# Designs tried in a protein design run: designed miniproteins, single chains, continued (2). Part 65

Each design is a single chain, and the fold is of that chain. pLDDT is the mean over its residues in the fold that is shown.

## One batch from the design tools (miniprotein)

Design m6245
Fold by ESMFold2-Fast:
Structure m6245 (fold): chain A 70 residues (1-70)
Amino acid sequence: MKLSPEEKEALARVADAVLSAPRSVAEVMRESGVSRGTLSRLVRKGFLRREGTTISLSAEGLAKAREALN
């Protein structure tokens, strides 16, 4: 899966918000500043998991977020 630089930065921000626990879509948007559209795209690409109203990191998403922070 390919990430744009903007999606990679967004993924890093989401990772910081959800690293300790899954958060709701609204909470992730408020805490990370990432748009709903960007969150939906990251879920479709497999870097985030959406279970009902909650967002969490996939293993691939965590790896990419760590890469973005280096």
Scores: mean pLDDT 77

Design m6246
Fold by ESMFold2-Fast:
Structure m6246 (fold): chain A 59 residues (1-59)
Amino acid sequence: SAASEKGIEAGKKALEAGDYAAALTAFGHARKLAEQEGDEKSLEEAEKLEKEAREGLGI
């Protein structure tokens, strides 16, 4: 969905800025939206990026 895609874009921008906490928030929101919409592609992308952001935080 456009909303989950926007959330992923925002999260990627935060990752580029080194803001892993903001990236986690954005990817988590995008994941929730993708789940609601049945958007498998965005769901898998958001889950992968959420894990990467958590690893960046050391959690």
Scores: mean pLDDT 82

Design m6247
Fold by ESMFold2-Fast:
Structure m6247 (fold): chain A 63 residues (1-63)
Amino acid sequence: MEEVEKAKKELDEKIKALQDTINRARELQRVNPELGARAVRAAEDQLNQTKKELEEKIKKLES
């Protein structure tokens, strides 16, 4: 159970880094809309994947 909380903390830190990346990508959209939009989607996909990995890791630790 404690390993689950540690995994959540590590993933939260990665989520914060990805949120910063998304913000920077949105600023890029103001200069290059196509490239910026693509970067935002890539960062959002990574964020979504990170959340799914958290759920999978929790499930495996609880198995």
Scores: mean pLDDT 77

Design m6248
Fold by ESMFold2-Fast:
Structure m6248 (fold): chain A 97 residues (1-97)
Amino acid sequence: MREEELRRFVREVQALLEAIARAALENVLGKKVSIGSATIEEFEEAAKTEKGKEQLKLLEEAERLAREAVEALRAGDWEKAREYLERLRELLREAEK
């Protein structure tokens, strides 16, 4: 019924995607990361490593799941949207170890 429920779901998807991105960047750089503390150049160099390539694949999968979750929600398929959201949570658990 409420547009606010849709907005809360989208915020949760965005928060999970951001958390996965931060965890992946932290894994690649080997240090805790605050928003804006890592340079794009540091990430680009690290992404050339096997570990960096692995984390890039994790981020690509997270972005795909995030898009699919939002698409399912727009289609009114709450069950499918929740399934993709749960897969995002699983990826976050993997990224954080």
Scores: mean pLDDT 71

Design m6249
Fold by ESMFold2-Fast:
Structure m6249 (fold): chain A 83 residues (1-83)
Amino acid sequence: MLPPLLVDFLTKPAEEWIKFIETKPYEEAKAEILKQLDRDIELAKSLNLPDVVARLQALKEKVESMTKEEIPEYLKKRLEDIR
């Protein structure tokens, strides 16, 4: 149903994601997150879940455009949206 990465990215504490990004160059962390999102998008497409695909694509676009500092604010906003 809802891909595990999307659940983790939206519901896990922002501190965990900040630490993940801090432990390596931002470009490398960003590339890994995008790779995981691509896998989740493909899975959602195979399950014929267009709403989930749209949410994952929006998240991918945000990750691509965001700086290291902007990711925690985005996570906070997404957590508010899914409450």
Scores: mean pLDDT 63

Design m6250
Fold by ESMFold2-Fast:
Structure m6250 (fold): chain A 81 residues (1-81)
Amino acid sequence: MSKLEKIEQAALMVLQTILERSPDAEKILQEVEAVVREAREAGLSDLEIAEKVARFLIEKAEEILPDDPRVKKARELLEEA
């Protein structure tokens, strides 16, 4: 897998976990939209935006769902990228 593909898979895994298990999923999605908007306005590349979003989602998931195996796997994928 490319670096971008690993980062995207990590982000998608934690996003799915949050959507399935967290009552705050809608609020977290709004925060992700703000992160993406700010990064685009700052002129960041697609790779840099993906890394920033993945890191944000993983950190949120680690706070609210630290025992979920998908969260641990997503962290490993981000670190491998």
Scores: mean pLDDT 82

Design m6251
Fold by ESMFold2-Fast:
Structure m6251 (fold): chain A 87 residues (1-87)
Amino acid sequence: MSIDDLEKQLIDAINNGDVEKAKKILSEIVKKMINEKKYGDLTKVLIKAADLAKQKNNQEVMNTVGKEYVRALMENPEFPDLLAKAL
């Protein structure tokens, strides 16, 4: 189960408007990338997902992507420092 395969499944789910599938795949990608310390790659995936949801005018999918991102950062003990450096 590669990150590239998970990204393809995420894009497919967003294109089909399958919020539940998109949320599950996104959560899997987030957990895997955090465990592998690939924060830059995680940011790229989230930007792609948000952009695609925006292109589809699917507010529900876009809100789901945002919620998963916030949840992922909150589960990271470095969240306050990462947020401060990003702002």
Scores: mean pLDDT 72

Design m6252
Fold by ESMFold2-Fast:
Structure m6252 (fold): chain A 79 residues (1-79)
Amino acid sequence: SEVDKIIEETEKRIKELYEEALKNNKDPYSLFNEIADIVEETVKKLKEILSDPEKIQEAVRRIENIALKYFIEYLIEKN
């Protein structure tokens, strides 16, 4: 599925940002903005290939859950 490929690639990008942020002790606000940019880019891409509102909503929720998971994990690791 093209949707699953986009979600998998987005998760890899977010994971790479998370790992680099840990390595460089990045400010959480900066990481949040970088993840938010990737999420917005991915949502825009998903809306270009999907026309079914329910499928768009499901895919967006999957991406948002991935982003939230990595960001919360980063906050826990920093404190």
Scores: mean pLDDT 87

Design m6253
Fold by ESMFold2-Fast:
Parts: sequence; C-alpha cells; structure tokens
Structure m6253 (fold): chain A 66 residues (1-66)
Amino acid sequence: MRDTRLSFSVEVSPDGTVTLSPVRASPDVPQETVDRYRAFAEAVADGIRHYLRTGDTSHVLPAPPD
C-alpha cells in the first residue's frame, strides 16, 4: 500500500470554469479502484462547480444518486 499512488487535480479559471485533470494511478492499482477514484474525483469537481456558482458549499453536498 505504501507504494500505491492515486491523484487528481482541479483547476479554477478566473471566469469560474472548473477543469478536472486526468486521474493518475500507479500501474499496480486495480482498474476497479481507479474507476472508483475517478468517480470520486468527478464528484469533488462537481462540488467545487456548485460552490463557484452559488457560493454555498454549506448548503450543497455532492449528491450521490445513492
């Protein structure tokens, strides 16, 4: 586990555009884990977009569907 690496980054442009960088993963990470982490990264990016549109993170959480 100590060598396992998963990362993503989110960038915000001056006009409020949010860009999600591709998820980076060590070659030894199972594909299912990478897929789950990508879904998490997309949820985080959506939460940031909500904040920038509404100013209201305390009232809006990333929705599961489930």
Scores: mean pLDDT 69

Design m6254
Fold by ESMFold2-Fast:
Structure m6254 (fold): chain A 86 residues (1-86)
Amino acid sequence: MPENIERALRESERLIREGRRRLQTVPADQLAALRARSAQAVARLQALLDNSRAPIPQEVRDKLLEAIALDPERGMELFRKYVALD
């Protein structure tokens, strides 16, 4: 596995663990806004992954999508930093 894809996987798993913990403490009003942002970010990342030239393993795709659903900003940052460059 390319080093950048391996880093994307590891950092996605970290964001997923952190995001799940944070979600338990988020007020209901902020949860509604986060869900809306998550849906939009997930759709955007799915389109970017489908248009990628790089062979991205399904496990990595699944973890990136889960990470961005929990943390849209940091999840998209991970994609740009480790996956979007070839």
Scores: mean pLDDT 77

Design m6255
Fold by ESMFold2-Fast:
Structure m6255 (fold): chain A 65 residues (1-65)
Amino acid sequence: VKERIEKAAQAARDSGGDENTVKAAASMAAHALYERGLGTKEEVIKAAKDAGGDPNAKAPPGLPF
């Protein structure tokens, strides 16, 4: 769980994303993992926060990443 969220954050960083883009990527990855049942809500939320994301944040579909 944590590894996948960190990978999403790193991919956003490698693509030249700013801190907000990295945070959004981590949060989106956390939501996707929770929706797929890959890990508990607590594990997903903690991993998202550890990656610098906000587990309550959602990125609009139209934002560039």
Scores: mean pLDDT 64

Design m6256
Fold by ESMFold2-Fast:
Structure m6256 (fold): chain A 60 residues (1-60)
Amino acid sequence: SMKEELEKNVEEFIELVKRVLEEGATPEIVEKITEKEFILSQDKEASQKAAERVRELLES
């Protein structure tokens, strides 16, 4: 389903953000993050969920 696919993209986006925090921003990771941000930007709920999880990750 489209909702399950969007939730999968949120999780993959968060894993890429974690990798940036641990390994630094490589061109390959930045490209993948940009692609995921574009996908998530097409859905307001998925975009908001991703933003909330990034905020929690950075505030932890």
Scores: mean pLDDT 80

Design m6257
Fold by ESMFold2-Fast:
Structure m6257 (fold): chain A 80 residues (1-80)
Amino acid sequence: VSEEELNREVAEGLVQIALGIAINDLKRGKISLEEAKEWLERIVEKVGKEFGLSPDFVERLKQEALEALEKAYEEIKKEK
């Protein structure tokens, strides 16, 4: 495993943890969807910079995370 491959795997794991935190806070009514999206975007960008990931990879990771967050939010609204 190369340093770059390891950095990508760690970054993906950190973003998944951040996504889980955002979803939990949305379920608990602690934050709005807009606040969660802004926070998650900042986390992905920060992680991308710290691990030296390509801009293209960071953008795809961000888009995937935001889409997952929005889908989770719609599911939360249905469970009322």
Scores: mean pLDDT 82

Design m6258
Fold by ESMFold2-Fast:
Structure m6258 (fold): chain A 85 residues (1-85)
Amino acid sequence: SGEMEDLLVRGAAEAARAAKDRSATTAKMAQILGLLSAGERDPAQAGQNIAEAEAIVAELEREDAETGKLARQMVEDGLAAIAAA
């Protein structure tokens, strides 16, 4: 596989482009990527990891609209990668 590695590289590049990138926001984005990556590797945990990632996206959406949109896209990309695995 290489789908999750590609998603992580893209996610990092998109986070670096965010107009506002606070330490707490960066940590939440990294946590989303980690949950999605773990879900791809362990299908038994995928549903739980996706639910946890969705909760973090909701927090980011409340904090900043642009960051929330980016986080939502990361989850959509991660769901596609998990489905392809």
Scores: mean pLDDT 76

Design m6259
Fold by ESMFold2-Fast:
Order: sequence, then C-alpha cells, then structure tokens
Structure m6259 (fold): chain A 95 residues (1-95)
Amino acid sequence: MTLEERIEKLRKEVSKIPTKEELEEKLKEAEEFLEKQLEELRKLLESGELDVEEILKEMSEVLGEKIEAPSVEEVVEIIRKIASTLIDILKEELK
C-alpha cells in the first residue's frame, strides 16, 4: 500500500469521526460480543482444543503475575473480569 493511499484512507476515516453516543453504542456491542466469545472459549477449553495451561502462561506473562486456575470455569471468569474492566475503563474515558 502506498503512502498516498494510506493518507487518503486516513482522511476518509477522519471525516467519519464517531460521536460520543456512537462510541457508547459500540462499547455495548463489545460487551454482548464478549459474552458470546466467552461461551465459545469455554466450549473450546472443555473439548481440549485449547490448552488451558498455555492460556494461563500467556495471561501470566501479560499481567506480570502468576495466574493459577484449576478449572475451565475459573479461566473463563478471569478473562471475563479482565475484559469487563477494560470496557469499563473505556466507558469512563468517554464521560
């Protein structure tokens, strides 16, 4: 992609600056999407398609703390809390 093409795309995006109300609506959509993704994640962890230990290791590295969760339900709950906290921070920034 050329520099000129990137500048033109950015110019079009700037003209579509979302209103505060549109951003709040997108955050609500993100909360609904999160719940559906957490349900699918739970199914993948229970089926063994995703390695629980690998996920816990990556989460521990990202958070700088050792995370230990013996069950799939605890892993899903930790991820939910992290994602919900991030969404709440974004909502506060829009106030």
Scores: mean pLDDT 66

Design m6260
Fold by ESMFold2-Fast:
Structure m6260 (fold): chain A 65 residues (1-65)
Amino acid sequence: SMAEELLERIRELAKELGIEVVDIRVEGDRVTVSVKKIDLKTIGFAISVIGLGYEAGYSVVIKEV
C-alpha cells in the first residue's frame, strides 16, 4: 500500500533527523503527523514529508501536541 510505504518513510526520516513523533494518522488522502514541538529542525522535516506525501498522492499536515 502507498499509505504503508509513506508512513514507513515518514517514521524513518523522523528517526534519522531526531524528530519526536507522537502519532501519525491517515484519514482518506490526509496524513496528520503529530510532534511534540515545532522548531527549525521540525520545519525541515515538515517540508520533506509534505514532498513525500505529494509524490504518494497524500496531503501531509504537521501538528504540535
Scores: mean pLDDT 83

Design m6261
Fold by ESMFold2-Fast:
Structure m6261 (fold): chain A 61 residues (1-61)
Amino acid sequence: ASAEEVEALGRELIARHGRRLSPEEARAFARRMGLSDEQAERLAALGDIDAVGVLAVILTE
């Protein structure tokens, strides 16, 4: 996904879920972004993570 699309989805997640994502929410976000199963599980393994952290991981993968 483009950086603009990732930013827009990150802002939506912050609005809906606050800045912390559960592993299930992080996995769902990654799948929605078209990330691989490996990338989704990597995000979920971080536990309760903030949405900015999710965006940083997505942009570096």
Scores: mean pLDDT 65

Design m6262
Fold by ESMFold2-Fast:
Structure m6262 (fold): chain A 108 residues (1-108)
Amino acid sequence: DAAARAAAIREASLLLTQAGMLTIAGSSGVFVGELAEKKGAPKELVLEQYRGAIEASRNSIRLADEAARLADALADSPEAQRIREEALRVRELAEEVLRRAKENLEKV
């Protein structure tokens, strides 16, 4: 029904907002970790930043995938298409952050 459809759109939008915030947090963690490593900070601090970035990125991907699933349950509409496109963009950014954080973690 219309109420269930509106609720799904709201939920997907909230999930994408959270996924975007987690992608930013993950990217920040990689940046801070790389800067800390370059400045000779304690290994434990560097590892914490990269591990945090990995966790944030994994959570971002999960939330983006959930938003895409909610969009797939909707009838074809401009809102559903927009949600899928935004979910794909957030997922791609989070996957890049995850890749960089993992590569950096292996080198510590």
Scores: mean pLDDT 90

Design m6263
Fold by ESMFold2-Fast:
Structure m6263 (fold): chain A 93 residues (1-93)
Amino acid sequence: SIKEEIKRKLEEIDKETTNLKEALEKLKELAEWTIKNDPDETIRKRARLLKAVLDVVLNQTEEARKKLEEVLKELGASEEEKEAVEEIIEEAR
């Protein structure tokens, strides 16, 4: 199943990465793969959010920030949820 394949890929990232940046880049690749291949719309939406967060963490560009804002609005995120996402981004720095 796709769920088992995602779990396997996550375990590989954990085992094979020796630094945070490599782990985050591989996690972004997994998110992109999930968006293209997962038939579950809810899982695809979560993967889009993860990708947007990772783009901000890795690249710190205004374009990445704008994309994250758009994804959060599409998901109907509350102000508290947006604050939690900002805390995750800050901790990953």
Scores: mean pLDDT 74

Design m6264
Fold by ESMFold2-Fast:
Structure m6264 (fold): chain A 68 residues (1-68)
Amino acid sequence: SMEEEIEKFRKELKELFEKNKDASEEEIRKEVIKLVRKWFEKIDDFDLQGALGQEAGRVTAEFLAERA
């Protein structure tokens, strides 16, 4: 389901943030964009792509704000 795919993506985002907890904002944003692009290449569902993009933006902003 769409919810299960979003949960898998969210898990990968969390792993990315843990791996890059001490990285610069620029580096974190580059890694997130790379992850989003990889997921978009594998998905033929525009609604799911939109949901993943929104989730990536929100969660990344929250992570960076918590580090400040």
Scores: mean pLDDT 84

Design m6265
Fold by ESMFold2-Fast:
Structure m6265 (fold): chain A 68 residues (1-68)
Amino acid sequence: MEEELRRRQEEADRIAQETKNMLLKAGADKDFADSVANVLRRALLEGVDPEAIRRAAQTLAETIKQEK
């Protein structure tokens, strides 16, 4: 159903935006943050657990923060 797909896309967009903001806050450049957010959005649409994506985003942000 298109409504089911729309809901899934909305959730993916929300989590991708959260990830992008988190990475930018950690000191990532915009292009990198956009690329990671796009990859994670695709993974969410492919059925990856949103909690797993959030955990991965947190770990990545911590790694970036340590390198700055």
Scores: mean pLDDT 78

Design m6266
Fold by ESMFold2-Fast:
Structure m6266 (fold): chain A 83 residues (1-83)
Amino acid sequence: SQDRIRQDPNDWQAWVDLAMQLYSQGRYDQALDYLDRAYDIAGPDDWIILMYRAMVLDRLGRTDDSRRLRDQAISIMQQRMDS
């Protein structure tokens, strides 16, 4: 993930991978920063990154922020799946 970011800092998947590694280590503030970078690259309609951000915010005790992002992610996902 670090080598991928050094090679291509616009690889949002590499930022997500690093964030989830930090999340598994309990480093929630750093995980959130890296997810924010991934979100900036992938775009505002990426419901998967929004769900990961919601998970990290919940672990930080920011439950209202977590719920808001989760609800936004679900809304985007449902809109994308409605044909």
Scores: mean pLDDT 80

Design m6267
Fold by ESMFold2-Fast:
Parts: C-alpha cells; sequence; structure tokens
Structure m6267 (fold): chain A 80 residues (1-80)
C-alpha cells in the first residue's frame, strides 16, 4: 500500500539522517566517507526495491512518489 511505502521511506530517511549526523560529528575523513557511503547504499538497496514494486504494479503515481523522495534523500547525502 502507499501508506506502507511511505512508512518504509520515512524509516530509510530517519536512518540516513542518523548516519549524516554521525558523519558530520566525525573528525576522521575516512569514517565520515564510510558513513555517507553506508547511507547511500541503504537508499539504493531499499528504494530500488520500492521502485521495482511500484513498476510491477503499474502504479505510476506511487513510482513518481518513490523516485522523487529517493532523489531528495540522495541529495541530502550529497550535501553532507
Amino acid sequence: SKEEVEKRLERIEAEVDRLIAEAQASTDPQQRQFLLDVARGIVEIFAYTLINGAKKEGNEELLKFVEERTERILARIDAA
């Protein structure tokens, strides 16, 4: 359902925000980059699953919603 997809995206976003905060608190450039890479990997794996689910269902509105939210989350990682 769209509500379940929204909740999954919220959980992904919360985890990404936690990793970004940890990265920004780190004075070690390697640790900072590692945490940002982990955040990106989480988004790529879980968002890809949601995108594929929406495509399989032929739900164009849900697909657009997931793609737009995913792009925003990735942009936040890139800005970190």
Scores: mean pLDDT 85

Design m6268
Fold by ESMFold2-Fast:
Structure m6268 (fold): chain A 63 residues (1-63)
Amino acid sequence: MVVVLFSKKSIEEAEKELKEKYGVKNVAGIELPSGTLVVGSDGSEAETEKLAIEKAKEILEKL
C-alpha cells in the first residue's frame, strides 16, 4: 500500500496521520515550495524514500 499526503504542517504531524489512519510502516517527506509532500508505504525506508522522490518530481514538472 502507498499513501500520499500534501501537508502545510510538519512531516511529524503528517506521519502521525498516515500511521493512525492507514497503518503505514514507513514515511518519507520532502519539502516543496507549496508545502511538504509526505509518502507512506508498507515497504522499506529506502523504497518509501524513492516513492517520495518520484512523486516530488511529478509535482515539480507541473510547475
Scores: mean pLDDT 73

Design m6269
Fold by ESMFold2-Fast:
Formats: sequence, C-alpha cells, structure tokens
Structure m6269 (fold): chain A 69 residues (1-69)
Amino acid sequence: GTVEQADALLNSAEQALAAGDLDQAHQLALQAREILDSLPAAQSESLRARLMDLDVRIGVEDIKRAVLG
C-alpha cells in the first residue's frame, strides 16, 4: 500500500458517497484505512484527516438510512 493508493481509494469513496452508494463508500473507505494503517503517521496525516471526515459523512447517511428506511 502507498500514499497514492490511499488517495485514490479516498477519492473513489468520496465519489461513491456523492452518488449515494453507501455500501461502496464503506468498502472503499475501509480499504483506504487498511492502507493508511500500514503507513507512518507523518506520511499519512492529511489522508487520515480526509478519512475521518469521510467516516463522519458516511455515518450521518447510515443513521438517516436506519431511521428513515
């Protein structure tokens, strides 16, 4: 896993979220997290911040889906 791979996965996850594909957004975010967990923190700080923001946004949509059906 590389910084470039994590960046590409986060971009894909953001696109999936924008398209309303929450299952794909979750899978892509998880893959990005696995790559980032293999990298030194100093090399992945900005991408980890993006993942955290994305996780919050996906979580909000998951709650809406669960409550509203």
Scores: mean pLDDT 83

Design m6270
Fold by ESMFold2-Fast:
Structure m6270 (fold): chain A 86 residues (1-86)
Amino acid sequence: MKKAGKLGKVTDEAIDRILETVENALKQNPKLTDEQIKEIVELLRKALKSDDPEKFQRVLDLVDRIFNSTEEEIKKLIEEMKKILE
């Protein structure tokens, strides 16, 4: 193992693990389409890669709400995620 001075930043490996966990959880929701799941995962990847903690916190909050949302609410939450990442 080699240590590089990036303690406290999300690594590519950590991002992939987070996204895989979220994708698997989203797949358990029958109200989500495959297209919506892919879009949510892409938006999360962008948020994590942006290195903006406020944007990524807002996106994570919206993703958490998706797990307990109606089909109509899911569409609105995805639109909100897109707006945050403009």
Scores: mean pLDDT 74

Design m6271
Fold by ESMFold2-Fast:
Structure m6271 (fold): chain A 84 residues (1-84)
Amino acid sequence: SSALEEALRNKAENEKRLEEELQRMLNTEEGLQILQQALEDLKKQRDETIDTLVSQGVMSREEAEARIEKAEQLLQQLIDEAKS
C-alpha cells in the first residue's frame, strides 16, 4: 500500500537524520560523553528493556536480545573509532 511505502521512506529519512546527529555528537567531547553514558545505561538496563519489549508484544525475547546486543556493539564501535 502507499501508506506502507511512505512509512518505509519516512523511516529511512529519520535513520539518516539520526546518523547525522550521532556523527555530530561523536565529533564533540560533550556529545561523546553523553553517548558513553547512554551506552552504560543501555547495558545496565538491558534486561529491563528486553522484558519491556517482550511484555508489550513488540518482538520475541530472542529478537530483543539480538537487537540490543547489536545496538550496544555498534555504539561501542562508533565511540572507539571517534576516540582514535
Scores: mean pLDDT 76

Design m6272
Fold by ESMFold2-Fast:
Parts: structure tokens; sequence; C-alpha cells
Structure m6272 (fold): chain A 65 residues (1-65)
């Protein structure tokens, strides 16, 4: 089935870059950028998306600064 990537980052720009890499370079069907202030917040959002999405959900980190 379809795979949804979550592009994580500490800023909207980092999250958008991670989402772009997931689709363009890694070949995922779709990606959602998620800007998070902490790894704990990111895990919470990831778990919520995984629980509510009919697609398989995969986390993608931004490239190092």
Amino acid sequence: GPVLAVGGGRTPEEAEEAARLAVEELGFDAAIPVAVSSSEEGRRIFDELKATSPAEVVGVAPPPR
C-alpha cells in the first residue's frame, strides 16, 4: 500500500527539506513536513499519524545543519 513519510525538523525549512528528500531522493509516495521543538514532540506526532493514517508511516530526519 502507499507509504507516507514524515519529514521532521526543528524549523519549517528543515521539515520541508526532509519531506522533499523523502519524495524526490528516497522515492516515497507522499511526505508531510512537521516542524518540532523537541524529539519528544516529534515522536508524539509520529505516533499519532501512525495510529490515524491508513498508510504505512515512516519518519525521515533532516540533513545535519
Scores: mean pLDDT 72

Design m6273
Fold by ESMFold2-Fast:
Structure m6273 (fold): chain A 100 residues (1-100)
Amino acid sequence: PSPLEKELIELERETVLRLKELINQGRYDEALELAIRNNRRAAELYEKLGLEELKEEYERVVKRLEDLIRNKASDEEKENALLATASENQEALRYLEKKA
């Protein structure tokens, strides 16, 4: 894989691992901060790779998570959104690993 693809695979792997850990510990605010930061970086990397649809998907994920913070969402709403986000990161990771 290219250096950008390697960075993206490592980022997605770390995001999935750390996000699941934080969710299991009930550390939802830390999980939101991590997911926003890492998925914003992933969107930048997808754009550099010419994967515009994935870039746009990841920007929508970031906006959704930022809206939860802004609206002071419940822990249940945070957990549900974070589990969906972790699933999306896991699917992207599988796609990237098969392509590499």
Scores: mean pLDDT 89

Design m6274
Fold by ESMFold2-Fast:
Structure m6274 (fold): chain A 99 residues (1-99)
Amino acid sequence: IEKLIEKAKEYEKKAEEALKKGDKKAAGEYYYLAGKYYYEAGLLYEKEGNYEKALEYYQKASELFEKAVELGNEDVKEEAIELNMEVGVEVLKIAVERL
């Protein structure tokens, strides 16, 4: 799990650097990759029953997928929308389990 979070942070930094240089398409792709790694970390925490950390990383993934939709090319936007919908489904599953 730690390695996925480190990878996500690396891609967030790359996205910020790309955005600073005016490369919006590269920034969108890096935000998408960062979101994907946070989503995978969230899934692993959920499997461990750590719902607090799962929700934390699902929230980070969702925020980054939204940035990828704003900045990325059409392929990145499509994938980011799909994964953000999957994040929403996982969040709802946790909400039902906590009832």
Scores: mean pLDDT 81

Design m6275
Fold by ESMFold2-Fast:
Structure m6275 (fold): chain A 60 residues (1-60)
Amino acid sequence: SEERKKRLEELSRIAVELNQRKKEKGMTDKEIRKEMLRALGKLRNIPQEELDELLARVDA
């Protein structure tokens, strides 16, 4: 579907940007994972409490 294609393209752009930011600011893999989860949560309209739970699992 076109929605799936748009989502994949946006995730690809975010991944490139986060890799660049990692090089410049020394972000950890956990920080990058959290940023990707936040982006996915926004794209999929995940409730904030559910997103917070997913983010907490990254720290575990």
Scores: mean pLDDT 74

Design m6276
Fold by ESMFold2-Fast:
Structure m6276 (fold): chain A 67 residues (1-67)
Amino acid sequence: MREGVPAPTLSEEKRAELAELLGVPQATITRALRDPGPLPQDLQDRIAEVVRKQIEERRKKELQQLL
């Protein structure tokens, strides 16, 4: 599998946004990324849904700018 060596190169802004979206303090997100522990599936699903929502919003903005 292509799991390779995923370095947590997430921007601080992304961590802050995730913390706000999940309603969790930024420190918790940073710790979760640093901790090699397996994140609960439910939390992972929620994060994926939030990310998808943000992508859709960006897509809408792009369409609006096209007009």
Scores: mean pLDDT 61

Design m6277
Fold by ESMFold2-Fast:
Structure m6277 (fold): chain A 81 residues (1-81)
Amino acid sequence: MRRVAVATTYAPKELLPGAAQAIEEALREHGIRLLSPVVIDEETGKVTAVGEWDGEPGRYFLEREVAGRKIGVEIEVFDVE
């Protein structure tokens, strides 16, 4: 069974590249394979990544450090067969 994981964080404009890297690293560390490039929305400060994972469906929260500041990353995992 394959599952889709959607990771989201919000960061100030100056931290957006670091936040995008932090999301990518968080997903890779948990064995999640990226299905598309990380998307940065500079207007909203939203960073989103989509990957596939065989773990349990649900919602996970991770903390990552970017430029000495802590950011929260939310990962939602959905069953997609």
Scores: mean pLDDT 78

Design m6278
Fold by ESMFold2-Fast:
Structure m6278 (fold): chain A 95 residues (1-95)
Amino acid sequence: MPLSDKALALFRSAGVLAPANPGLAASLLTQLQMSNYDLERLIDNLGAAAPSMSRAEIEELVDQVLFRAAPDKALLARLFRELGASEETIAALLG
């Protein structure tokens, strides 16, 4: 099944929270009930929403947000921009 807008919103929230609270980011992944299939579906949906990003960039960003607690802020900003976030919102969340 395609992931809902709610799942994408939870991923965006996890990306913001991962540097400050990796446990909460992991809890958001658990709330999404992310199996390997669901992770592939998330990557596919993010790639469709961010067509200028490669699959490898999306996979690395998902790994960083959900598992490493230190996401690349430039890649995360690029994803948020393609998902329709304003530059002011991106600066407030990541800067």
Scores: mean pLDDT 64

Design m6279
Fold by ESMFold2-Fast:
Structure m6279 (fold): chain A 67 residues (1-67)
Amino acid sequence: MMKPELEQLIRELEKRAEKIPDEDSKAKAMELLEQARRAVEQGEPGVEEALAYLKRASEIIEKAEKE
């Protein structure tokens, strides 16, 4: 996956996370997204790690949006 595509996904998830009413879920999602951003900055070796963080953040955001 290209770095610009990962950066766009991170930005979209950050926008969704900041709208979460539950502060604990929001904080956890934002922490995972920050870790994903750091992993992306490592280049190719960080892609798998970034995807793992993005998946975890997405799961938290989706659950919070349903509650």
Scores: mean pLDDT 79

Design m6280
Fold by ESMFold2-Fast:
Structure m6280 (fold): chain A 100 residues (1-100)
Amino acid sequence: AYEEILAVLDKHAPTIIALAAKVDAAKAAKIAELVAKLRELIENKASVEEIKRQAQAIHDEMLALYNEAVENNDKVDEAKAAYDEAQKMLTEIVELLEKS
């Protein structure tokens, strides 16, 4: 399952980071760091709990990006696209972890 989780991460992460960068470059950099940490945990076969916790941290940052875009009425469509792509990635990762 870890190889399948890495494939999901590699499929979605570039799109999420690119979309987030169009909204807020600093938040995109932080999201990229959180994604890199998630990749490290998966490659090291960390516990399901640790991987889920890191996935939640990514979700929380993406939600913050989307909420700030809505409040500022700036790049809302791009922020929503980034958040939706992140939710797809994290849902697939959680499903693979629970299936393992």
Scores: mean pLDDT 84

